# Ledger of designs, part 7: designed miniproteins, single chains, continued (3)

Each design is a single chain, and the fold is of that chain. pLDDT is the mean over its residues in the fold that is shown.

## One batch from the design tools (miniprotein)

Design m8208
Fold by ESMFold2-Fast:
Structure m8208 (fold): chain A 95 residues (1-95)
Amino acid sequence: MKLLDIVAGATILAAILRIYGSEELKPAADELEKASNVADEAIRTHPDDKEFQEKAVKEAKKHLEKALEILREVDTPEGRWGARAVEDLLKRLDE
């Protein structure tokens, strides 16, 4: 999957969790922002470097997986919604 999908998905999810989520969900938003930043940096600094971009996808994926762990521990509607959204994003990256 594309680094732009990570930037778009993780940025929007982090914003929603910060605005509508409880304090317990803010660490998940932090991890989503880290994933977005890794992907954004790779796009801006290494647009033609396929190997660098593949490494950036793997690094961003680690942050998405960390966010998913946090979201799964918080038994709220927002936590469940966020977990599903991150799971869907991770599945698209593993095609």
Scores: mean pLDDT 84

Design m8209
Fold by ESMFold2-Fast:
Structure m8209 (fold): chain A 69 residues (1-69)
Amino acid sequence: MLEEAKKHLEEGKKAYEEGNIDEALRHFSRALLLDPTLEEARKALGELIKKHNVPLSKVAKYFRPLAEL
């Protein structure tokens, strides 16, 4: 739902400000899973990955809870 996606976006921003990159990554990924059209979460996730050189394999694990390979 839109509310839950926005909540995860805000929690991700807070985690990022606290320096918890893994938690921020998890929340931004969750926000996009709930609302893939949420551009702010998409931009935030992209910037986080770029700035901190997060490996795509780690992003895939957080983004897809199914752990499909």
Scores: mean pLDDT 72

Design m8210
Fold by ESMFold2-Fast:
Structure m8210 (fold): chain A 73 residues (1-73)
Amino acid sequence: MEKLEEVEKALLSIPGVIDARVEEKDGILYVELGVERPLTAEEALQIVKLVQEITGKPVSQIVFDWRVGPLPP
């Protein structure tokens, strides 16, 4: 999916995001973020909405997870 790189770049443009990983498997989009500080519920919802707007996928096909610090290799 051409839009995976677009999603990753958009996520990295969010203040406090230090790492982003986006993968698609069987029509489900897996989004992982490394952040500087814990996300609020509102910030998490806005991120999922951004991914939905870029990809056109419904929320049911987006799996979003985040952690404080860099993502594992």
Scores: mean pLDDT 80

Design m8211
Fold by ESMFold2-Fast:
Structure m8211 (fold): chain A 94 residues (1-94)
Amino acid sequence: MKDEVINLVEELEKVAVEKAEKFGDKELAEGAKNAADNIKKFIEEEEDEELLKEIGKILKKALRELLEAKSSEELAKILMDLADEIAVLIAEKK
């Protein structure tokens, strides 16, 4: 489970960074890298399997949306929505 969720974060980081760079948004690319590092650290320390499973679902949805993103604005919105969904989920489970 944990390794699968970490792999999803790494795929999201790769897609987000590649698209941000393609759109010329260096700050968004750096933001995506920093967000991915923070999420990976959280996952590595988390032992709640149900929470990890729910995070995995959110990440899979975000990855599908990122693949469809056609602008820096769309990419930024997807990443912000992803961060908000994860933050709310963590707050509700703690």
Scores: mean pLDDT 82

Design m8212
Fold by ESMFold2-Fast:
Structure m8212 (fold): chain A 80 residues (1-80)
Amino acid sequence: MPALPEPSPEAVALLEKAEAARAAGDYETALAYLEEARRLHPALEGLLLFAQAEIRRAMGDEAAAAEYLARAQALAAARA
């Protein structure tokens, strides 16, 4: 299977901050960190969109969650 590239220390730090914010219930901050990580590592876009969909669902925004999930699934399909 195609392997995802290893994330940089900066991207790893952003993902750790996103998870800490999510665990604290600060979903808006978690989404901001995930979006910055996606900007630094476009190859992670599908996984980051999936993570954003889960946070949006936790916030009760089912429409946004469905949109992010659809984008993540479309990327996975396009990459086989």
Scores: mean pLDDT 76

Design m8213
Fold by ESMFold2-Fast:
Structure m8213 (fold): chain A 84 residues (1-84)
Amino acid sequence: REAAVERVRALLRERLDAQPLDSPEQEEVREKLLAEIEALAERLRRFDAEAEELVRQMLRELEESGDNTPLVRELRAALEALLA
């Protein structure tokens, strides 16, 4: 499971790095997401029902974004693997 957690963490950080910053609003969201990535990785290592729901929420957010780049597809796959 540690490998899957690390993959999700790495892909989430890579996705944020690849995302263009068009406004101050986007910059603030990025800061919050970086902090949440670290907290999420720690929680996923323990993996409980709350962490499972959080992963499902992240998958919904990715779907809502409409982003279908190879990086986002890899991230979705990694998140889905955590729900197995």
Scores: mean pLDDT 71

Design m8214
Fold by ESMFold2-Fast:
Structure m8214 (fold): chain A 112 residues (1-112)
Amino acid sequence: MEEEIRKAEELIRKAEELLRNARSEEDAREAMKLAIEAHTYVAKAAGLPVEAKMTYDPETDTLTLEGPSLRELEEAARKAGLSEEEIERIVELAERAEAVIGEALLLLERFR
């Protein structure tokens, strides 16, 4: 759990830094990739061994993050017996990862 949280925090910090200084599609794609990986580590810390991934829907021309929702992460962590402080850290990291993914997607549209 603590190792997974630490890895997620490292990945999110790097993704947020890349996104803040993004000058190209490659920077935005790398930030998104790191945030997706961080979301997977957050899920593992919550006791949900599910891998986060992006799914493209050609009918709506949208990319959607597939993974556990913030509610599912909170419920899983609580069921696993994590403290409220640990649950708050998990939810905060997942929210930060989702924010980076959303901002990266907007930047990718601007660079095209």
Scores: mean pLDDT 79

Design m8215
Fold by ESMFold2-Fast:
Structure m8215 (fold): chain A 95 residues (1-95)
Amino acid sequence: MEAEKKAKEEEEKKKERKELFDKELEKVLEEGKMVELAKELLEIEGIDTSKLSDKEILLKAAEVLREKAEEQKESNPEAAEHAEKVAEALEKAAE
């Protein structure tokens, strides 16, 4: 059946996306683009970054992600785990 073929293709793409996400996060850390990523996240959340230092931006973005992770812990544990991983990377960049 064609449904099995579609499931296999989607499973393949899911593995590829996970691989890309991990590699992209490592690349962002290596390139020092963590501040730009943090600013974008905070702007999406409606937080004004114009008065924040780069370190404050990173730490505030990590705080927001940890709060979202707590909210999603029961309904979407995978998304919560991913948000915590990104928050940890932002905190490390602030060091």
Scores: mean pLDDT 70

Design m8216
Fold by ESMFold2-Fast:
Structure m8216 (fold): chain A 81 residues (1-81)
Amino acid sequence: SDEEIEEQYREVARRMAELAEQAAQQAEQQGVPQEVVDQLRQIARTFREIAEKERVTPEDRQRFGEAAAEFQRLLEQIRQQ
């Protein structure tokens, strides 16, 4: 059902927010450039916003996908440093 799909998005977004917050903290402790740390924090905020919504819209699902792709790119960038 639509409600079950929305709940799945909220649950995954909650976990992704925790991972992005952890990644930001680790990056900051390791001396990664502040711009990258700030981008990770912004991604974490986006996931938290989606996780806290009572309804997940198609626009929110698009934002989730974009945030997830950006998170993957930033983690790869950090790995190369």
Scores: mean pLDDT 88

Design m8217
Fold by ESMFold2-Fast:
Structure m8217 (fold): chain A 96 residues (1-96)
Amino acid sequence: MAKKIFILVPSTVLQNDPFLQELLERLKEKGIPFEIVLIGQEKKYLDKYGKNLVLLEPEGLEDFRKALGLEYTEGVEVIRFASVDEAIELAEKLLK
C-alpha cells in the first residue's frame, strides 16, 4: 500500500521560513503528495492512516518537543532530514 507523507513543523510561522518554503515548492514541482502537520497532532493522523503514515521531521525539533513536553506518538514512523535535498530523496524513496 502507498505511504502517506506528512511534514512536521512546530508552528505555522515556520511555513514562511525560506528553508521550508523551498522544500514545499520542490515537493510540488516533483508532484510528490504531502500534508503539513503541527507537532503534537500526529496521533490524529496515525488513527486515520495507520501503518501507511510516515512523518518527515526537520532536524532540531526533538529539542523543541522536549521543551513543550511533547513525546513521539507510539507506532509512528519518523524520519529526520537535515537538508531540502535529503527530504526530497527520502520522500521519493517512500513512494516507491
Scores: mean pLDDT 68

Design m8218
Fold by ESMFold2-Fast:
Structure m8218 (fold): chain A 89 residues (1-89)
Amino acid sequence: MDQKKIDILNDVINRAVEKGLSATSEEEVREAAKEVIEEGKKQGLSEAEAQAATASGLYLASLLSGDSNKRYMLSKVAAELARKAAELQ
């Protein structure tokens, strides 16, 4: 059971990285985050787990980005989602 949950979390994180790197605006980052969170929830994650995993993926995308504006947008949305996840636990 634990391994299946880890696999789902890793899938959500990887999808958030891919969507974050593909986004060209803060609005696109926010819409990508909503899509990834909803898919995580469909796979059995709680709201807090889906938000935390998505935040982790967007933060990783920010570290991989060579554009300072894109790094800022990704890290900002990631921080907002991480805060919401903490409040839900």
Scores: mean pLDDT 85

Design m8219
Fold by ESMFold2-Fast:
Structure m8219 (fold): chain A 107 residues (1-107)
Amino acid sequence: APRVPTPEELELAVELAKKSVEYANKAIDAARAGNFQEAVDYAEKAMSYAALAASLLGDTELQRKAIEYGRKAVEAARAGNFDEAVKYAQELKKIAEEILKRAEERL
């Protein structure tokens, strides 16, 4: 059953989703620069913040998608697959932006 988040949990979800968007952007920039070590670190942070924010909203589907695309971005970055790392980090960013929007709309 979907849990109704508290106002404090909604505020936390907004802050975590904002951090996820920031780290997703940093992951994209690092991957484009060929800095795959930073791309891995930033993609892992973006994934973790997005998954936690979605969990606070009770949105299991957005949480699953954040983990899926986050893992794909991390795997691509670790493999040195520059274009795939950018692609999956961009999808993770879209998921984080959707989480942010849904959290803000509930405040």
Scores: mean pLDDT 89

Design m8220
Fold by ESMFold2-Fast:
Structure m8220 (fold): chain A 80 residues (1-80)
Amino acid sequence: MPSDREILDAMVRIAIGVGKIMASRGLEKEAAREMLRLSALAAREAGLPDAAERLEEAAEVAESLEEAIEVAERVVEELL
């Protein structure tokens, strides 16, 4: 069975996919913020409050999906 961190990685990948779909419809800033917010919810459910707080803070200031994806991937990488 995958670890909680591997499950978080899978959930973040799903959130990134949702963000990419939203961005393709012209909602890039909103897509970046929602992707990070969904990733933060996944981190909180996985029992990773520090990761969740970092993702929530990034969601408030995110302007591009590319930067949002880099933040989410970095947070997951630091937990592995």
Scores: mean pLDDT 78

Design m8221
Fold by ESMFold2-Fast:
Structure m8221 (fold): chain A 86 residues (1-86)
Amino acid sequence: SVEEQLLQEALKITTKDIDREKLALLLNKPLNEITDEEVENYIQERVKSIKEDLSIIEDPNASVETEVAAKLSVIGDMEDLRAVMK
């Protein structure tokens, strides 16, 4: 699926791919507060969100509305990651 392909793309992202100045602007924080831990946490939170939404999409008991919302959430998390990349 498109969503599974987006998860595979997200899993390839490392801290060295992230533009810290872009992340500082996104989080409304001073650049000196964007630590390695902050970058790692941002990536991990987006990846976790994508994995949770993918589980919802794959759930045969999920409603159409829930599945659509989960698909949009996966796209949003990938857009959030891409927005802060170099």
Scores: mean pLDDT 89

Design m8222
Fold by ESMFold2-Fast:
Structure m8222 (fold): chain A 87 residues (1-87)
Amino acid sequence: SKLEEYKKKIEEIFNKVKEAIDAGVPLDELRELFEKARKEIQKIVDEILNDPELTDEQKQEFLKYVNSLYNEVLDKIREKIEEEKAK
């Protein structure tokens, strides 16, 4: 389905950021990767919100899903920042 295609695209974007965190990429590079990811995801979210094929319920559920993934990645980045500050 179209909604599943959007989910897959967002998951792929977030997975790239998670992989960079797990690989120990420097914070400055990680910030740039996350900023690019946010911009790409926002573009997809805008496409979803303007999609006439999707119901309001589907759009709301998708936004909750995206927010959950955002929070997961943000928490990982915050933990990494705190680790670097402790050094």
Scores: mean pLDDT 81

Design m8223
Fold by ESMFold2-Fast:
Structure m8223 (fold): chain A 92 residues (1-92)
Amino acid sequence: MEAELEKQRREIAINFKAQIKLVEILKEEGYFPSEEEIKRAEEEIKEAKEYLEKTYNITEEDLEEVEEEAQKLLQEKVPKANLPEEVKEKLL
């Protein structure tokens, strides 16, 4: 009952943290076509973070707790994603 809702919140947090990590790597490796695209990605992350905090009560602490699971998810998904090989190597 309560455990099922908590599992759903954790899964959402893991997926969101993985997305944040991916954007950070793309930014550091220079794969964004412009500074405007970087700012857009950061704004989308901010809006998603506010939505998740309001809707699911997912906090910064929750995102930090799932960091290892998010990294594992990213490593599992990236080899099958349509991303540059250099990005895939950084995530493996």
Scores: mean pLDDT 74

Design m8224
Fold by ESMFold2-Fast:
Parts: structure tokens; sequence; C-alpha cells
Structure m8224 (fold): chain A 56 residues (1-56)
């Protein structure tokens, strides 16, 4: 699915810019988190617990 491909791209971009765990956490913006949540809802409509586990 296109949404899963976008999720993978976001993770790759975050890793490319990050050198430390703190930078990696900062690389995920609120906008990117919203995009991840939207993609997951369209694919499987996961529970909030599943979304929290994925984002945390």
Amino acid sequence: DEWLARIGAIHRRAHARSRTPEELAAAYSEAEKAELSEGLRKVREPSQAQLDALLA
C-alpha cells in the first residue's frame, strides 16, 4: 500500500539525519506523526494501544 511506503520513507529520512538517539527522536515532527497515524487508520484502523506502541 502507498501509505506503508510513506511510513518507510519517513523512517529512512529520520535515520539519515540522526546521529544520536536524541536527534532521532527530534527528527520525527508532529506532522510526520500525524501522517503515520493517518496511514495506519486507512490500512487497518488499529486501536489506540497499537498506535501508541508503534509511535512510542
Scores: mean pLDDT 61

Design m8225
Fold by ESMFold2-Fast:
Structure m8225 (fold): chain A 62 residues (1-62)
Amino acid sequence: LLAEAQELIQRLQQRRDQETDPVLKHNLDTLIDRIQRAAREGDWETLQQLLRTAQGLLRELD
């Protein structure tokens, strides 16, 4: 789960850095922050939901 979170954070950061839309860039930053917080706090249930959200968003952006 943590390894998957780190991989998704890296992918979200790469997508954010390439993004030119300030609204989408902000949304990506917010999602990265929420994932990092859930992982830091050991909130595995929230982390699992956020990882599913991140995967869906990355798939939609592709």
Scores: mean pLDDT 80

Design m8226
Fold by ESMFold2-Fast:
Parts: sequence; structure tokens; C-alpha cells
Structure m8226 (fold): chain A 105 residues (1-105)
Amino acid sequence: KIEETLQKIADKYNMKDGDGILYFDVENQSIVLYVVKDGKVVLEKEIPFSSLKDEDVIEKMIELIKSSKVKLKRLYIIGDPEYLKPLAEEIEKATGIKVEVIPPE
């Protein structure tokens, strides 16, 4: 299950309470925001791919992050660092949250 994989990643990278994880769930066709709470990775919000348009996808991700019930201290994006670096930089600029891209392994 993906939550077990994300928990292992959170432990490996020493993620802290208040850190967020942005995951592109291609199988379920959604973008998912998880947060670390009491040392556990918890699903907070999900946006279906069907609700996105190519022209507003970054804006929708920024809205998702800003709508978090927890004030995020850091954001981790799971994926290819070379491909997702521009997205990470755009989110960091828009939110003021430090963004790191982590390979899924």
C-alpha cells in the first residue's frame, strides 16, 4: 500500500510533524496531499486529475497546499527530481514553503 511506502520515505528522510508530502497517484488518477502528524503520514486532501486543466494544474496544486489544515513547514514531492524541479521552484515561490523532490525508489 502507498501509505506504507510513504511512511518509510518519511522515516528515511527524517520528516517532522507539520511536513507535507505531495504524491501523484497515477493508478487512482489523483494528486494527494499527505501531512506528517504525530510521526505518522496521514492523508489530508485529494484532487482528481479529472478536475485539472493543463493551464491551471500548478495553480490547483498551490491552492491544495495553501488549504492544508496544518501550517506546513516543508513540502516533499515524490517523483523525478530532474522533471519536477521547475514545479518545486514555482510552489516554493508561491507558498514560501521549502520544497524538496524525492525519488520514489
Scores: mean pLDDT 79

Design m8227
Fold by ESMFold2-Fast:
Structure m8227 (fold): chain A 76 residues (1-76)
Amino acid sequence: SEFDKILEEVKKRFDELIKKAPKEIQPYMKKWAERVIEELRRWYEEDKLTVEQLKSLADYYVKLAEKILEQFKKWL
């Protein structure tokens, strides 16, 4: 389904970001990413989000992860 494709894309994007992160924070980023994916799935299954809203919210969380990574890189 389109929904499954969106979640797979988000998971792939998070995995790529986690690989670029310092090893010390990778477990925390992975746990956070898993939580985000679970929440997006739950909201969609509860009919709280349209596919378009799911795409927008997914993009928002990926961009948030990128900003978090940028902050940690400043401490290196």
Scores: mean pLDDT 80

Design m8228
Fold by ESMFold2-Fast:
Structure m8228 (fold): chain A 67 residues (1-67)
Amino acid sequence: PPSEEELRKEIDIAMVRITAGILLSEGYPREAVEEAEREAIEKLEAGEEVTPSDVYALAEEIVKKAE
């Protein structure tokens, strides 16, 4: 059985993936959403906390950086 920390990470990853799907449905660029999803998952795997709002912020930052 996974540890409580591993379960939390799995739930957080699922939330990130759901948020990415919502961003795509809202018309965000696919590349920006995919990059935001990857960065959010990397942060979770590194032990950082990520919320849906953080995924939105990452996607917006990537869009701004992409010109």
Scores: mean pLDDT 80

Design m8229
Fold by ESMFold2-Fast:
Structure m8229 (fold): chain A 62 residues (1-62)
Amino acid sequence: PTVPTFTPEEVKELLKKGAELLLSQARAAGVPEDDIARIEKLIEEGKYAEANQEAGDLLARM
């Protein structure tokens, strides 16, 4: 089977994986626990796009 375009569900799964990866990178980079907790809360609430952006912004400041 071919996937010509990403479905909303596929995009959500990619964002979830991205958020989890960035969270792991943020922990490894020594990002403060308060910021880690905020990202974890976003992931738990299903706000994967916001979690990705927050984690990316934190890593960009390191």
Scores: mean pLDDT 78

Design m8230
Fold by ESMFold2-Fast:
Structure m8230 (fold): chain A 63 residues (1-63)
Amino acid sequence: KREEMRREVREYLRQKGTVSLSEQERKDLAVELAEKFGISQSTASRWIRETVAELLQEEAASR
C-alpha cells in the first residue's frame, strides 16, 4: 500500500514536471490519495512529504 502510493506520488510529480508542492497542492493530493488507498489524510500527507524529500535527494545526488 505505501509503495503503491509512493509510485502514484512519483508519477504525479513526473507529469507535473516538478518535485515541489505548495501547502495547498500537498493537502489536495493527500485527500485524493487517502480516499484512493483507504488511509487517513495525515498518513497520506506524511507519505507524500517523505516521497517528495526522497525525490529531492535523488535529484541532488544525480548531480
Scores: mean pLDDT 74

Design m8231
Fold by ESMFold2-Fast:
Structure m8231 (fold): chain A 100 residues (1-100)
Amino acid sequence: SEEEKLMNELKKLAIETHEKILEAIENKDWDKLVEIVKEFLEEAKKILEKLSEKAQAEAREELTDMLTTLINKLIDLKAPKEVIDKILELAKEHGLELKP
């Protein structure tokens, strides 16, 4: 189905984004990490807008889990608070409430 294709595109985007996130964390390139998350959420939004309400809700839960996992990892790594705050704000702007 078209919806299954869109969900697979979102999963592929998440995997590619995860690889970029890991590289930015390894390099402690916090500005790049924030930009990667911002670009990911903007691209994910374009895919979500094409999904049914049910699929969009399920995708939003997966995105919330992914970003919550990222925030917890950043806290464990003692990343700057300003970086964590920027990512939390980006998630909120996209309707994702993270509870680390």
Scores: mean pLDDT 88

Design m8232
Fold by ESMFold2-Fast:
Structure m8232 (fold): chain A 64 residues (1-64)
Amino acid sequence: RLRQIIGDVLGVPVSSITDDSRLEDLGFDGGKARQLIRRLEEELGISRTVNQLRSARSPRELLS
């Protein structure tokens, strides 16, 4: 589910997202940050800040 959310928000195919993919490498920016934060909260029940998203080294770090 997490990779699908990232793919939808950043406009990249979920198949291009790996365990080592950094959000900034996938085209993450401030406008997309708010959309990603909202979807993580609505679908996974987790709250993250823009800085936490920017510092994440992999999609897995967004879950913890």
Scores: mean pLDDT 74

Design m8233
Fold by ESMFold2-Fast:
Structure m8233 (fold): chain A 98 residues (1-98)
Amino acid sequence: HMEQLKEMMAEFVELTADDLIARLVDAYRAGDVERAILALRGLTPFADYIPEVEAARNEAIALIRAGAPLEEIAAAVARVFELLGRPDLAEKVRAATK
């Protein structure tokens, strides 16, 4: 079940990843914390069902709410993608914050 859930999540993210990564970064730069969190949740559907992914996403949300530097937020979001087996998306997030 965990492997199938990871596959389904990765498939969903692939369809919308570039748009949602841009929305996350743009919303955070604009000071719209709630829209940034919404974009992150859209990038990581079903994360609540994978404990390690949920923990990493909650860490990223906490950094967003705390007003952490965008680089730290990017690193936390990249970790979520790495846990999902998507180092390509992790790199896209890091690049989007440069």
Scores: mean pLDDT 76

Design m8234
Fold by ESMFold2-Fast:
Structure m8234 (fold): chain A 84 residues (1-84)
Amino acid sequence: MEAEYMAHFEALEPQLLATSLEELLAEYRELTGDTGSDEALRARLRAEYEAALKRGKAIRDERGWHTPGMQKLVAFHEEVLARL
């Protein structure tokens, strides 16, 4: 399970790194039909990514997973949060 999660994130990395903030928001609206304000959408995405980053760091520390994959996962979430 955990190794499968890491492999999934590694496979998505090139696609996600190519995505701009505007493209992320547009994709979310297409998938959810969200018609809310950009501020409300950014706040929701921030909360989701902060929760994901917290979980990732907890798993890293609890399991001792100081691997390149875990470093990339943490760095990716921090990069997205910096753009929100």
Scores: mean pLDDT 67

Design m8235
Fold by ESMFold2-Fast:
Structure m8235 (fold): chain A 64 residues (1-64)
Amino acid sequence: MPPDEKEIIQSLALMMLAIAKTHSEDKELIEEMERLAEKALTGSLEEAEEALKKMLELMRKEDA
């Protein structure tokens, strides 16, 4: 069975968290990413989408 949309978002959130832990030295960024990943895993689809968007914004600022 193909994963549903929420499973895809959860997988992306976990992958982004793993990337942040591997490539970032910013502990505050990593802690915020962990909080957002938890929200993506435990929240509704809408909350998961918002959390993923926030994670993308944080990663974008780190790379800029």
Scores: mean pLDDT 77

Design m8236
Fold by ESMFold2-Fast:
Structure m8236 (fold): chain A 87 residues (1-87)
Amino acid sequence: MAADEKRLEEARKAAEEALKESGLTSAKVEHVVAHGDGVGIVVSGGEVTPETAKKIALKLSELGFTRVSVVDEKGNAYVLDSQGNLL
């Protein structure tokens, strides 16, 4: 696989792991979009809380992302830095 595709797959797995750790076992990652050090995660099947968004951002920071956007199907939207702080 191309290195870029591997990084996107690792980002997806990190986000899915954070969702499972938050008890959102029915939630899934619909889309992962990355550009430079920024990544966007679109979630379905569950409502993302600020605490869950922070867990996603912290896991993605280990992959080198410095800006994380998380959106769910309920209309919740979060933008966080690499420390999990809301922007």
Scores: mean pLDDT 80

Design m8237
Fold by ESMFold2-Fast:
Structure m8237 (fold): chain A 72 residues (1-72)
Amino acid sequence: MSAKEVLKEAADKMYELGLITPEEYERIKKAIDEGKVTEALQLMGEAVARSGSPEGAKILLEAMQKIAENGK
C-alpha cells in the first residue's frame, strides 16, 4: 500500500467519523494529492489535537506505522 493510499484511507475514516472538519479534510486531501506526505501528517496531527479524540489519535498512529513499514 502506498503512503498516499494509507493517508487517504486515514483522512476518509477521520472525516466519516466526524473527527475532522470539512475544511481540515479539504486541506489534508490537497496535501495528499500534491504528494506532500509530511504536510498531510502534520495537518492530521493538528486536527486530532484540536478534536481531543482518542480514536483520531489511534487512526493517525496506525497510518504512521503503515507508512514507516512500507518505507523500508
Scores: mean pLDDT 81

Design m8238
Fold by ESMFold2-Fast:
Structure m8238 (fold): chain A 80 residues (1-80)
Amino acid sequence: SERVAFFERAYDAVEKALKEGKTREEVLSILRELAAQAPPDVRAVLERLIKTAESENLTVEEILRMVRQMLRYEKEKEAA
């Protein structure tokens, strides 16, 4: 699934950024670049995540957790 593959890319990118000690702003920049490359439906979900992370001042760990939940949902939906 293109959707699952895209959320896996987002998860891997945020996890790598966390391990490398990147800031929230750097992580949000990475997610914006991924959203720009995404299909409209995936882009809308990623843009919503980015807005939530900005408005709620989420940490990189909290952003990773949110992306993990989204990836899990997409995998469960595809398996059903």
Scores: mean pLDDT 84

Design m8239
Fold by ESMFold2-Fast:
Structure m8239 (fold): chain A 66 residues (1-66)
Amino acid sequence: LSPEVKARRQALIEQNERSRETLRKKIEEIEASGSKDVFTQTIRSLLEIAVETEEFIIERMREKLA
């Protein structure tokens, strides 16, 4: 791939890595709150899915750089 394409993909990987870190911190905040209600547990599950989605995106982008 061209250097320009590689640079753009690397920037996107870095952006997604930052997003993943933010989502993980939000999950930790929910865990620290000790809330056990259904609504809070649902939000936590959605955040976990979002982390998995970010990890999938990062992996696919890394594969396209190799």
Scores: mean pLDDT 82

Design m8240
Fold by ESMFold2-Fast:
Structure m8240 (fold): chain A 56 residues (1-56)
Amino acid sequence: SNKVLELARKISKKLGIPFSVAVDDLELVESVIGEEAVGKLSADEAWKLALDLISS
């Protein structure tokens, strides 16, 4: 979604990680909470949730 791509660009720039990795991790978040809910998250909130899901 456009919101995932927007968040992924912000995270990639701030953390110095590859854009493709940020997209994959945020698509996992979108698959769990849905597109509308992911669009309401800040970049920091979305990334914390992605790390929580990956580490579980």
Scores: mean pLDDT 81

Design m8241
Fold by ESMFold2-Fast:
Structure m8241 (fold): chain A 78 residues (1-78)
Amino acid sequence: SREAFIEELAALLAEAGLSEEEARRLAVKYVDLVEQGKGREASALLRRTLLERAGLSEEEVEAVMDRVDRLTVRYVLS
């Protein structure tokens, strides 16, 4: 479900270093963009936020994005 995807994504983003509130807000925005067919914009938003807000390196961001991409593919193909 959409809500289950938001909760899984929010948990992943919080684990990556965002606050629970910021992680949930970002997860909702990401899912909205993906549902609009704006997957490239959605991925760019996550990468930027993880770099700027979570303080992750580029390598750490790509590791998180690999997990995000797997969740996104599972959701879109459901």
Scores: mean pLDDT 86

Design m8242
Fold by ESMFold2-Fast:
Structure m8242 (fold): chain A 73 residues (1-73)
Amino acid sequence: PPELVQKVQEKYKLSEKGAKKLVQLSQQGNLLDLIVKNSKYKAGDLISILSENPSQLPYLLVDAGLLQEEDLE
């Protein structure tokens, strides 16, 4: 829904394209599992990072190649 894309965009300071990509990735499965599969991060490390600062999620997705830097505002 357009409202969900807008809320994600505002929460994570993403471009509209980036927010749409994040919503699509969340529909493919667990985002943490996708980051683990596509990066050097382990699940425990991701949980620790995101419990301290949930706003790091877009940057972790960029590190995993699931988002591009241009998807961040």
Scores: mean pLDDT 80

